# Designed miniproteins, single chains, continued (5), part 44

Each design is a single chain, and the fold is of that chain. pLDDT is the mean over its residues in the fold that is shown.

## One batch from the design tools (miniprotein)

Design m17505
Fold by ESMFold2-Fast:
Structure m17505 (fold): chain A 91 residues (1-91)
Amino acid sequence: MKVTMTPEELVAMATEALAEEDLQHARFVKRIAEAAGDEAAVEAVLAELLAETADPKQQEMLRRLAPYLFEAAKTGDLTAASKRLEEDGAK
């Protein structure tokens, strides 16, 4: 049976699995925010991702993320965008 794991291995595996998607999401938002100051550049990156995304669930997530990304682009502040995204997700 697959029941034997060290506490350290379990924590590492869970952190990697759970935080990996969250970290990828945060890294994506950060990259968009780093391009901030040019709303057209942010929109172009978003359009490219939407075109590459075949999963309708991921597409919907990206579209829901878009207003926070535009906010970050306008202010140049990832922190403000993250706060609004977290507020919505914490419901």
Scores: mean pLDDT 55

Design m17506
Fold by ESMFold2-Fast:
Order: sequence, then structure tokens, then C-alpha cells
Structure m17506 (fold): chain A 81 residues (1-81)
Amino acid sequence: SELIKLGRELGPGWEVMAFGSFSDRDTVNDFARQVADDLAAKSKTNPRYIKRLEGLLRILRQMGFDPETIAHIEALVEAAR
């Protein structure tokens, strides 16, 4: 299906896009922040999560998420490096 193909193309963060299809902007931006915070916390014990966090940031930038949400995640990526 198109959703499965999109999930493969988006990689990390496809769940945020799927959620955003049924939620208002504020809710989806809050959810994206929560996902990023969880990935950042996990990256402290497993560096593999840094790549997933970077992948999420790339997708959210492409989707035109709020500048405050993007800035928050950029700070998490820099702190994890």
C-alpha cells in the first residue's frame, strides 16, 4: 500500500506523519517532540539512536514542522554528538 511505501521512504518518524494525518498541528508537533525526547534519552545508552534522531529531524524539516519543534530537536542532536 502507499502507506507502507511511505513508511519505507520516511524511515524513522513515519509514525509522526501517520499520526499527523488525524490530529491537529499542535498535537502532532507535541507528539514529535515527545518522540525526539525519547530517542535522545535512548541515545545516551546506545549511540545507534543518534542516527534515528537525525533521521526524524530530516523528515520533520521536509514536512514543514513548527520552527520551535525543529529547534528543540536540533539541540537534542547536537547534545547527543
Scores: mean pLDDT 72

Design m17507
Fold by ESMFold2-Fast:
Structure m17507 (fold): chain A 91 residues (1-91)
Amino acid sequence: SLLDQEFAAIDELIDYFSKVNPELAKILREIKEAVRQGDFERAEKLLKEANKKAVEIMKTLSPEEAIRFGMYFISFSSTVLVAMRLLEKRA
C-alpha cells in the first residue's frame, strides 16, 4: 500500500540520520512510533523539537553537508506528514 511505502521511506531516512546524528535519529524513531499509534499531537510536538535540533546541527556542518542534511530532513518531515494524512483518512 502507499502507507507501507511511506513507512519504508521513513525507516530509510531514520537509518541515514542514525549514522549522522544518533540523538536526532532517536527523536525521529519516536515520531514514527507516535504516527503508528495515531498519536498525531505527540508526533507534531516531536517534529517541532526535531526541526529545532536539525537547524542547530546544520549550523555545525559544512555548507555542502548542511544542504544534504537539510534535504533529507525535509524529505523525512514531508513523508511523515503524508503518512499521518493517509492514516487520518482511514480513521
Scores: mean pLDDT 87

Design m17508
Fold by ESMFold2-Fast:
Structure m17508 (fold): chain A 93 residues (1-93)
Amino acid sequence: SEKEEILEALRETLEFIDEMEKQGKPVDEILDYVLERLREILAKSKDPEIKQALEEMIETVERLKADPSVTREQKIRVIKEKLEELIRFVEEK
């Protein structure tokens, strides 16, 4: 189902963030990866509420990436927390 495919893609994205952190990847590379995956999921989504939540998440990641006052650790933590919230939102549908 679309819901199961979206959930799998979001969970895979979250797991890969952990892998990139362990490898010491630059935060911009991690955030660019998240943006690419969210845009791919958005392109495949048909549910208007899920589309809106994905668009809001994309805007949050873009804003966070552009903010020089936020540390690498804080950016990664916020994105992981927001992805977990998005996963929960989709699961409850």
Scores: mean pLDDT 88

Design m17509
Fold by ESMFold2-Fast:
Structure m17509 (fold): chain A 105 residues (1-105)
Amino acid sequence: MEEKYEELRKLAREMGMDDVTLAALLLSYLTDPETADVFLEHAPPEKREVAEKFRELIKSMTPEELIAVLERVLDELREKGLVDDETYASMRAQIAAVRARLAAA
């Protein structure tokens, strides 16, 4: 899992994606993966190869691994003061809803 986390972070940085955008995209893959894929498909031409590698890496991960990565990114964002308490609480609530959905499937 650590190697996948580090590679995901590296690919996000190569795309010029900030940690807030990364957190939102990871949450989108857990809630609406079709819309998340469209975001990566519309990457600039110079970033398309990196975006494809990022998409393949995400699709290789389990929902539980994606949740773990998203929680790490959110915790770092909160520590850096890059996300407010309201946004952090909202994203955490959405993660809890995803976990409930996975348990019900």
Scores: mean pLDDT 79

Design m17510
Fold by ESMFold2-Fast:
Structure m17510 (fold): chain A 95 residues (1-95)
Amino acid sequence: MEEKRKRIAELLEEAIRLAKEGAEKGPDYLFRAAQKLSEAAKEAEEVEELKEVAERIREVGDMVMQATGLSPEEAKKAAEEAVEELREAAEKVEE
């Protein structure tokens, strides 16, 4: 399970980076962030202790995907909120 937790943490870290890029560079990066969050949620769902984290990651992924259709200002705000939520999720995965 350590290897799976490391993979989830790496996926979340990559998603955070892509969401930050998306806040500045636009929806293609937000779409890629949502894809990484989908992978992270799928991996986390397979770990009993992380099921609640998996649900949160899915919720954030949905928010990021919806942000691809928003104005640049609204998308930036949504991406910044997603980054904060994902940092919290990453801390729970590493515990």
Scores: mean pLDDT 82

Design m17511
Fold by ESMFold2-Fast:
Structure m17511 (fold): chain A 88 residues (1-88)
Amino acid sequence: ELEKLAEEVRKLAEESPDPDIAKTLRGIAEDLLRASELYKQGKKEEAERILGKTYIVLSLLSAAASFLGQEDLAKRLAEIAKRVGKVM
């Protein structure tokens, strides 16, 4: 469920002390909502392209959060990335 994933990502953005990470997470939440809308329109290839990019960005952001000592955020981002991968 992409809308639920978008809500979880938006909540993580609110919990993030890093403004750049928070901004990136808000953009990811918007991309997840866009992918959901594309699936509803039958545009599966476009939706999967957005989800593939989102998966990569979430995985990189998880690594960055871990490097910055934000281990809880890193773990949650990795979990969301895996769930995005399962939707594709």
Scores: mean pLDDT 83

Design m17512
Fold by ESMFold2-Fast:
Structure m17512 (fold): chain A 72 residues (1-72)
Amino acid sequence: LDEELLEEIEELLEEIKEKAPEAEDLVNRFLQAIRDGDAETAERLLVELQLRAPEAAELIQKIGRLVKEMFE
């Protein structure tokens, strides 16, 4: 794993939890998928996060770019 990308993703996820506390379980599952290197699960959870927390769309889009960089 790229530690710098992971740290940036974790910071953005923390902001999402502040904006949408109801999405905390999805945030935690997403972070676990990233740490496990499970790109398929991470992509699916990112879509679910976008649907549950549309108010955090800009943060989710930033995370999506970092995830793509990390797995490609």
Scores: mean pLDDT 81

Design m17513
Fold by ESMFold2-Fast:
Parts: structure tokens; sequence; C-alpha cells
Structure m17513 (fold): chain A 118 residues (1-118)
């Protein structure tokens, strides 16, 4: 199931030192977007906002094809529940980089929201 794949992948991100909610946020993008873990970790650690937006777009585009409309719905609901002040820096197309902390805070809030929907 989607829940089992997300939980399994979150345990792998936790082994890399990420917190529970952050691990679930990264796991959701890895599973839904079929983004390689190493690529996603690098984009997050470097604060690479164009690549992070690309990963979110891949999750949006691919979630339904593998996991059905319910998975897409959960993704969109979790994303919409991220506070605007947390999400806004990643949406700023004038910035190629943001501080690592800003990206981690986004994925932690997203992961916390997504985890509640599993």
Amino acid sequence: SLKEEIEKTAEEFKKLGYSEDLAYGLAAIHVLGEIPKSWLVRAVEEGDTPRIRGALAMALGMAESRWGEEALGKFLKALASVPLEVARPLADVSKARVPREVVLRFFEEFGKNFRKLL
C-alpha cells in the first residue's frame, strides 16, 4: 500500500539523521515523484529551490498514475496545509538558493501534514 511504502522509506530517511516529520515529507516526494533518494537529499541540503520545485511537480504529476486519485488528493491537501510563510520562500523564482533550514522547515511541515493523512 502507499502507507507501507511511505513508512518504509521514512525509516530509511530517519537512518540518515532526519526527524520523524521531515523523514515522512522526504519519503512522500521520493515515493510519489519517483525521485532518487540521493538526488532529493542533495537538492534539500544545497537549498536548491528550482530542483525542489521540480521534485514537487514530479510528485504532483506522477502520484495518481501509480497510487490513484486518493494519493494525489492527500498530496495536495498536505501541501495546501503548509503555512504560507513556510512555503513562500520556495515559490520565489528570483532565488536559486535558500538556506538549508528554510527547505528543512518546509519538508517538516509538509511531512507532518502528510503523515496525518496516511
Scores: mean pLDDT 89

Design m17514
Fold by ESMFold2-Fast:
Structure m17514 (fold): chain A 99 residues (1-99)
Amino acid sequence: SEKEIEKLKVVLGLLIAGLQAEVELRMRREGESPARQEILALIDEISKLFSKDWKGNIDKIIALLERVEKLAREAGDEETAEMARNAVEVAKKIKELLK
C-alpha cells in the first residue's frame, strides 16, 4: 500500500541519517581511516540518491548500502555494519512493495 511505502521511506531516511552520525562519531573518537572515509563518501552518495529520486534509485541505494555493510565489517566497525544491514532490509522491503 502507499501508506506502507511512505512509512518505510521515513524509516529508511532515519536509518541513513543514523548511519552517517555513527561513522562521524567513530571518526572523531577513533580517528580517520581510508575505510571510514570511503564509507562516509558512500553514505553521502546514498543521501543524494535518496533525496533526488528514491524510487528510481532504490536498486543503487541497496547496492551502496550493501557496500557500506561490507566495508564496515572489514574495518571491524560492527555497529556501523549492523545499521547498514538494517537499512538494506528496509530498502529491499520498499523495492518489493514498488512492484
Scores: mean pLDDT 88

Design m17515
Fold by ESMFold2-Fast:
Structure m17515 (fold): chain A 64 residues (1-64)
Amino acid sequence: MDILLESFKKYKTPEEAIKTAIDKYAEEVANKILREDPSEEGKKVAETVKKMGELTKKILLDNF
């Protein structure tokens, strides 16, 4: 239990936290798109969302 609490205290950097949040958000959005539209177009949109997540990370790091 204390070990779990210690993991929340030991944030490496705001940069790493932002990257993790963007990756998780992109994955959740992509999964929702695939669930709502499992067609080839839905898969392409989901892949684009993941790529946009990578670009967003780069833009934020460039302006940080």
Scores: mean pLDDT 70

Design m17516
Fold by ESMFold2-Fast:
Structure m17516 (fold): chain A 100 residues (1-100)
Amino acid sequence: GEELLAKLRAVIQLLVAVATDLERQGKLEAATRLLGLGSELQQLLDEMRKNGGYVSEEMKRRILELLDEALALVERYASPEAVAEFRALVEETRRLLEQL
């Protein structure tokens, strides 16, 4: 529902913020990978909106895969504060997906 869409928007926004900080640090490859994951999450979010907020099992699995990959990159390259914030948001988003 609306709560899941709002959390996914927050994930995408935080991915862009982390990627921007990584670019500033010269971690260009990691930044590019995070932006790519954010772009794919945005496409899935747009598809969910077109479907009245419906999330298929395939979409759910893909979102979870993207969240796991993004978290791994953030944990490797970002500050401890950014890692903690991102981890909390991913866990909440994962919980909402599992309730579907």
Scores: mean pLDDT 86

Design m17517
Fold by ESMFold2-Fast:
Structure m17517 (fold): chain A 98 residues (1-98)
Amino acid sequence: MAPANVVEIEILTSNDPQELEEKSDAIFKRALALGFTSVIVKGQTIRFYKVVATPEEAIAFQKQALELLHEMGFKVTEVKIHAARPEAQIPQVEIKLE
């Protein structure tokens, strides 16, 4: 049984930092509605955090984060996934970059 992990999804966008700032409240509300632990918006970068206990939860978290940004019209240029406990394998979702 894999231990529970805090997973961070770091997403770099090509959008203007001002656009991200203006949409930050909407991003925060959508992330909280999806059960994400927290979100940080800074410059062109968005970081989503969630506590996950299963591979299925990790996959759902990645899909939900990417779908949220796609629905809001953000252009994703880079995605990095970090686990607080690296001994657990975090399955990666197939990423459709625009």
Scores: mean pLDDT 74

Design m17518
Fold by ESMFold2-Fast:
Structure m17518 (fold): chain A 72 residues (1-72)
Amino acid sequence: SKEELLKKIKDAEKKKKESEEKIKKYMKELKDNPNASQKEVTRLIGEVLRAIGDKIQAELTIKKAKEELEKL
C-alpha cells in the first residue's frame, strides 16, 4: 500500500540520518585525536566504513520504495 511505502521511506530516511551523524561523529574523533593508537584509529575507520554501508543501504531502500510509489 501507499501508506506502507511512505512508512518504509520515513524509516529509511531516519536510518540514513543516523548513519550520517555516526560518520560525522567518528570522523570528528579521528580529526580531534591525532595521537590515537593505531588500534583505535583502525577501530574508528571501521566504524566510519560500517556507517557508510548503512547509509548506502538506506539510500537504496528509499530509491526502491519511491520507485514503487510511482507505480501506484
Scores: mean pLDDT 88

Design m17519
Fold by ESMFold2-Fast:
Structure m17519 (fold): chain A 104 residues (1-104)
Amino acid sequence: ELPEEKMTPLELAYRKVRELVREHFPDLSDEEIDRIARLIVQAAAAEYGLELADKGQLTPEQREAIRKRYEQLRAELEKVAGPLADELISIAREILKKGKTVTA
């Protein structure tokens, strides 16, 4: 494992979310835990991407594509993790935001 200070914000978000998913769903396989963690981090990244689009960094077409992807990811997560999905997405989003302010 890489030390936390050597990980990218995306890697930090993924690791933290994966550990939280494992803690809440200990009976799931490693593959299912990884899948849920990836969906959560992707949803958080898409939501953060929409904020960047509002700053004029993306075309309207790219913004709409990210929005549709976010809606799809969120619908899948709601079926698997229910209310916990919102909390985990929020945690991942804060890690991504904090990393951007450090590296930008």
Scores: mean pLDDT 70

Design m17520
Fold by ESMFold2-Fast:
Structure m17520 (fold): chain A 107 residues (1-107)
Amino acid sequence: MAAFEEAIARLVAEIVAADPADRPAAEALAEMMRSLSEEAKAAMAAAYEAGHSVETALRAGLLAEIGLDPEATLNSPSITLSEEQKAKARALFAELEARTEALRAAA
């Protein structure tokens, strides 16, 4: 989806513009997002097309991946995660750390 790739490109550009040393982390995040479910990619693209920041779009995609409704979550002050959703969130963060370390080792 063009909007998804545009959001990813902008996210990477913003991270690198803030600190060029964070390029491995930015690329790891981009590759992780590309490996997520179609629902996660669609949620990120939809938020970006609606005019939300790339940070908000990233959040929407990650919430969709763990099985939360991004729209309901963004409009609700409190959301209770199931144990399955918590486990999935932990797995995503662990994957991001592993990808970031692999890119740092290669750089």
Scores: mean pLDDT 73

Design m17521
Fold by ESMFold2-Fast:
Structure m17521 (fold): chain A 80 residues (1-80)
Amino acid sequence: LGTSTSDEGLMKTAEEIVRSTEELVKRSKSLGVQADLLDFAADSLLHIGQSIKDPEKRKEVFERAEELRERAKKLREEYL
């Protein structure tokens, strides 16, 4: 009962989202698109983190989401 995805599976999904986002950011010519990609990844990680049952693993995902949000905010405030 509940979601069929384990905490380990959710952590792996979060890592894959971060990896894919970093690749897309690196290939993007637009600072606005880079910021949007980082915001989208942060929102995705927050959603994943809410589904993680282990407090330590959940905290790790939330901290990673906050890092991505801060990077997006910096891009928007300094360069857009």
Scores: mean pLDDT 81

Design m17522
Fold by ESMFold2-Fast:
Structure m17522 (fold): chain A 71 residues (1-71)
Amino acid sequence: APSVLEQVLAEIDRLYEEARARLAAGAPLEEVVREFLAGVQALMKKYYHQLSEEELRQAEAHVRERLAELL
């Protein structure tokens, strides 16, 4: 079974692919970034208590990398 961290990273990647699809459909960048960050915030609230401090840092770094690729 995948770890909680593996699940969180996969969910971040799913949110990123959804954001890319929205941009390809002509949605404004500012709106897409807002939607992506809202999805990430909901995901972190769901899994926050199941992740170690090190795993939270990895998840946060992955979000920053995906956000940079989106911009």
Scores: mean pLDDT 87

Design m17523
Fold by ESMFold2-Fast:
Structure m17523 (fold): chain A 81 residues (1-81)
Amino acid sequence: KIEEERKKAQEEAKKITDELVSRMESLDPEAAEEIRKLGEEAIKAKHPGAVKDKTNYMKKLADEKIAELERQRRLEEERRS
């Protein structure tokens, strides 16, 4: 049962990582690379709790970077438009 929980956490981490990387590749390829590495670290964690914690950290970091990048782009477009 513990192994099943670990596998499910790893599968979820992979899906989340893939989606975040895809979204960020168009905005900032370098940031996408950082998120991909964090996802790999989460997947390699030995405990289900550690996988979840690292995945949550990666999600928060990615969400903040995306929001900040989008806000900066909108401000620059408004100034130039």
Scores: mean pLDDT 78

Design m17524
Fold by ESMFold2-Fast:
Structure m17524 (fold): chain A 119 residues (1-119)
Amino acid sequence: MKKVSPELIEKAIKAIDDAGLGSDDAVLIVVPDPSLLPLARQLRDELKKKYPDITIITTPLSFRLPGSEEETDAFFRMAYAVLVSAKFSKILVLGLGTVPDLPARDPRSGTEVVTVDLS
């Protein structure tokens, strides 16, 4: 299994610090596909050591169900919807080689959305 690099951890820390995140904020780590979820979870665990009070969630942007020819973003949409429904002040979306197209502010919750590509 590929280990998370110190450079990737430092890029993520910089993104959190630059966004000014606190306990009322959340981080959503997005990977292109489920094969990279172990890497995203390692990054989450390293970030939790420095930011224990920040909510950090991992999700694939899209994946193909076994036996399907089509990709789905349903899991990403569900993870995002849960975070905006939880009324966080800010959500930092960290892309590992891909970034979703998201509004800068959720129109229903007022949650600020910041998107950073770490690739």
Scores: mean pLDDT 78

Design m17525
Fold by ESMFold2-Fast:
Structure m17525 (fold): chain A 61 residues (1-61)
Amino acid sequence: SLEEELAALQKELRREIEEKGPAHPSVIELLERILELMRQMQDEVRTRVAEHELAKVKEMA
């Protein structure tokens, strides 16, 4: 899942920071990957919220 991928990337980010420091190119690359994944997760949440609101309107009609 996207949540599992995010957790794995965050774990790898912590490891890279500890080993190489926060300014290392590997850390920047991991941050970019995390941001991309977070955008995908936001799109998924947005879709689920829209579906939930539509279902509520349908139940009230």
Scores: mean pLDDT 78

Design m17526
Fold by ESMFold2-Fast:
Structure m17526 (fold): chain A 69 residues (1-69)
Amino acid sequence: SFKDYLKKGLEAYEKKNYDEAIKNFQKALKSKDVSKLEARYIYSLMSTLYEQIGNYEEAEKYRQQSVEL
């Protein structure tokens, strides 16, 4: 479910396991139970995460998605 993947992603993010965080956030976005507001929240998290690891191109892509929903 969306909440299970969000929880796993946030736990990985907290541990600075960014690859695992990205993987789980992407699974959360693909969940059938994800709402528009919840997807926007994940896009915002993904933008911040990519910025922290220095991938500014992906960060901007997810930032745009977080405001266009």
Scores: mean pLDDT 84

Design m17527
Fold by ESMFold2-Fast:
Structure m17527 (fold): chain A 111 residues (1-111)
Amino acid sequence: GVKEELEKALKEAKEAVKKGDLEKVKKASKKIVEAAKKSDDVDLILKTAEELYKMGVEALKKGKYEEALILFETARELAEIALKKEPSLEGEILLGVSALMIGVLKLLLSK
């Protein structure tokens, strides 16, 4: 089911971040987005976005800026998917904080 697809892809993303494998982070993130698009479980999509945001923060703390950027971009996209299905304060907050982190990281990576 979609929940198992999301859990598997999140685990793949965590391992890829740990190894610094940007291509595997991108591949896992794409799987997460595609699974979220197929889901009607807005709470599951928002929880997945929150997990991706937390992973992005941890990657950022470890100096993994490119991995962090991909994770925040994926969290933002999931928040957008959730908001299109059902408006929520939680979705708006996740969208806002993810967008802010993307802006900061793009500025940092351009230096």
Scores: mean pLDDT 88

Design m17528
Fold by ESMFold2-Fast:
Structure m17528 (fold): chain A 85 residues (1-85)
Amino acid sequence: GGEAVVVNEKATAAGGTDPYAVSEALALAMQLGGKAVGITEEGYKKISEIGKKEAEKALKEKGIKLVTGKDLEEAKKKALEAAKE
């Protein structure tokens, strides 16, 4: 946990302030109809090339933006900005 956050259609953090593991955040974003997912650069590096392609395809099909940040706070900030676009 602590590597990703989900932002819903209201540009608010889905599920409150709790951090999520990358796989859990992606699943949650798909279930809740989130607008953006922010992932730490370290969390993103842990996803395999195949996993990245599958996740990016699934998120694109749902219209969810994927952004990275150096830490969870920057990832959350970038996800909130992406959700407004």
Scores: mean pLDDT 61

Design m17529
Fold by ESMFold2-Fast:
Structure m17529 (fold): chain A 73 residues (1-73)
Amino acid sequence: SEIDELLEEVRKALSDDDAERFERAARKLLEMKEQMSEQELRDFRLLAQLAIAYSTNPGVRAAAREALAALDA
């Protein structure tokens, strides 16, 4: 699915420490949040939490914090 592809993009962006790729994929996932299953939302939250905890890139951490805030809204 498009959601699974975007979650994989977030995973790869986190691995590559690519802030632009992370932000783009996360933004698209947020646009689709009403279409996401509970499991997909949990996976997205986990990826954002991992980004905040382990990324050294301030852009990745910022995008991840925005994603978590939007998911909790």
Scores: mean pLDDT 87

Design m17530
Fold by ESMFold2-Fast:
Structure m17530 (fold): chain A 90 residues (1-90)
Amino acid sequence: VAELLEEAARRFEEIAKKSDKDPDEDERVEMAQRLQEISELVRRGVPPEELRRKLEELARWIEEKGSRDLAETAAHAMRTLARQVRERER
């Protein structure tokens, strides 16, 4: 699980390098909702396949929006979740 989150963070960092649009308020709200959903899936310990699918959906949405700020926010969130998972893997 932590490895999937770390991989997603790296992907979002690459998207950020190629993105130059500013996000609008609706996009920020949608991002928060998508990050909340992923956080809940991680806390519930869903199968890696389900988490991977949700991470792929988020990545495609971020690529479509083309916002560096959204991509950087997602990358930081994934790194934070990965660290929490590694610290609580017991």
Scores: mean pLDDT 78

Design m17531
Fold by ESMFold2-Fast:
Structure m17531 (fold): chain A 62 residues (1-62)
Amino acid sequence: ERVEEFKKVLAETLNIPEESIDDELVQALLDKANGDIEKAYLLYFAYRSAFNLSDKDLKLPE
């Protein structure tokens, strides 16, 4: 499924564990991107910048 594929892409690209990535966030990004992983990645980057999220933990802002 796209959620798992996108989590792996994010974990590999950002060098963080997959378990640090919130499934609800991943699903919301994919929904916004119509299942496009590249577009979802860009949305994730924008979201991260807005909420000052850690590169090692995407669930809690630092």
Scores: mean pLDDT 66

Design m17532
Fold by ESMFold2-Fast:
Structure m17532 (fold): chain A 55 residues (1-55)
Amino acid sequence: SSAERARNEELSKRVQELADQTLQQLSQAKTQEERQQVVDQFLEQVEKAAKEYLK
């Protein structure tokens, strides 16, 4: 119970940090292609985190 809650909090924090970094990168991106690459990378990282959580 305690370990599961700590893991959930850490994953939530990691996803939030990834989202914050992605927003900063998007604000610096000047082309649609650059924005798409940033979003694609974010989605890949979130998927990895989710799969790790479900193990």
Scores: mean pLDDT 80

Design m17533
Fold by ESMFold2-Fast:
Structure m17533 (fold): chain A 85 residues (1-85)
Amino acid sequence: SKEEKEQKILELTGELLELAKELVELLKKEKDEEKKKEALKLLEQANEHAEKGGEAAREGNYDEAIEHLEKAKELLKKAIELLKK
C-alpha cells in the first residue's frame, strides 16, 4: 500500500542518517588515506542516491524512492565495513 511504502521510506531515511553518523565518526579516526578516499567515494555515491530517492518520494514515485534509498544504504554499509578493522 502507499502508506506502507511511505513508512518504509521514513524508516530507510532514519537508517541512512544513523549510518552516515557512524561513517563520519569512523572517517575522523581513519589514518589510511587510501581507505578514506574509497570511503568518501562511496559516501558521494550514497549521497547521490539519497538525493534521487528524496526527489522520487516528493513526486510520489515510491518504488523508485525505495530502490534509491536501499542503494544508498548498501553504499554506506560498504564504506563503514571498509573502515572497520
Scores: mean pLDDT 89

Design m17534
Fold by ESMFold2-Fast:
Structure m17534 (fold): chain A 67 residues (1-67)
Amino acid sequence: EEEERRRLDEQLARLVRQQIERERSDNAPFPDSPEKRELERAGEELVRRTRDTGETPPEITELSRRA
């Protein structure tokens, strides 16, 4: 269960990193889009759950701070 959550967090973090890299390539900030909003919300929920029972990757924490 904790392993599942940590794996999920890592995948989410990698997805966010990929999006950030793309924005960097376009020389533009992260756009205000439905994807951004859902990632912010998902990140907040996962951070709370992971910290309570598992370990949160730093990438996930960055997602919440960027919200």
Scores: mean pLDDT 60

Design m17535
Fold by ESMFold2-Fast:
Structure m17535 (fold): chain A 84 residues (1-84)
Amino acid sequence: MEEDIELAEKAAKEGNKDLAREYASRAVQKAVTGVMRGELSLEEALEIARRALDILVKAGVLTPEQADSALRQIEETLRELAAA
């Protein structure tokens, strides 16, 4: 997860939007899986998702509005998984 966030940030700085999206998506997927396995708290997973989406906004992949919408969807999914 930390490695995926770091790789996403590097790809964004290099102007590789597709690679930035791929690594950011992997970080979010691992955060969701971590909550499902009880290895991550909801708060830790949300922090990872926020960082991934912030990278995509800075890379020009997402608008701030699209990132906010995506974060809300991820938060809803994570809350449902944490409650199960």
Scores: mean pLDDT 83

Design m17536
Fold by ESMFold2-Fast:
Order: C-alpha cells, then structure tokens, then sequence
Structure m17536 (fold): chain A 66 residues (1-66)
C-alpha cells in the first residue's frame, strides 16, 4: 500500500475511534499517520499537505477531549 493510502486509512481509523470515545486507539492511529507523513510528502506533496492538516485538526480534537 502507498504511504498516502496507509496514512488515510489510519487517519480514518483515528477519527472513528475519537467519535466513539476511544482516545487510546485514536492516539495510536494518529501516531502511525504522523510517522507516515515524510513518505506521503515524497509520493504526493499536495495530498501530503491535506493529510498534515487532518493530523493537526485531529490532534487538537484529541487534546481537547483529554
């Protein structure tokens, strides 16, 4: 799987976990997506910026839920 596809999958999982109140699963999936960002930037810089914004927004939501 491409890094962009992998990062999207983990961000989708993190968003679903946050919506269900599972903050531990949300943080784990967010961390995996963050770790994939350098590779996504190499594959698709435009999509990587979109994914980076999703990471920032989701991270803020998780922090606000704590």
Amino acid sequence: MKAVEEAEKHLDAAEAALASGDLDTARQNLKIAVDLLPETRKEDPEKAEELRQRVVDLGEQIAAAE
Scores: mean pLDDT 83

Design m17537
Fold by ESMFold2-Fast:
Structure m17537 (fold): chain A 68 residues (1-68)
Amino acid sequence: SMAEAKERAKAELLELYRRYQAGEISPEELRAGADALAREMRERDGFSEEEVLQIENEVAWEFAQELE
C-alpha cells in the first residue's frame, strides 16, 4: 500500500541521515541516496512531488528530535 511505501521510505531516509551524522557516508553519498529514494517514491510508488516533499519534511522533523 502507499502507507507501507511511505513508512519504508521514511525509515530509509532517516537511516541515511543517521549514517551521515555518524560519519559513515559522505555528503555525496547522502545526496545520491536521498535522490534515488525520492525517484523511487515518484516513479515506482506513484507519489506526487508534494507527497515526497511532505515525507522529506516528516523525516527532517524526526531526525531533528533525535539530535536533542
Scores: mean pLDDT 83

Design m17538
Fold by ESMFold2-Fast:
Structure m17538 (fold): chain A 91 residues (1-91)
Amino acid sequence: SDAQRQQLLDLADDLIKLGQQYYDQGNYREALRLYVLAGEIYKQLGQYEKAAESYENAARAAEKLGMHDLAEKLRKLAEKLRKKAEELKRS
């Protein structure tokens, strides 16, 4: 339903805000978790641009943790999602 979809969008938005707070505090592990979860929710809802931004933020958190392979995978996922968002905008 539209109400359930909106609740999931609100949850993802709240997870991004919380992730930013943890990132600013230097808690990159919790920031990574929250950004990945928000990205998954946005992706499920077809919000590909917001999903891409979430995975880009997750990649930055992964870099701070020295998780370079994970950061690369997250950036590639974000690039794929940005392309999907652009394809949906126009011919």
Scores: mean pLDDT 90

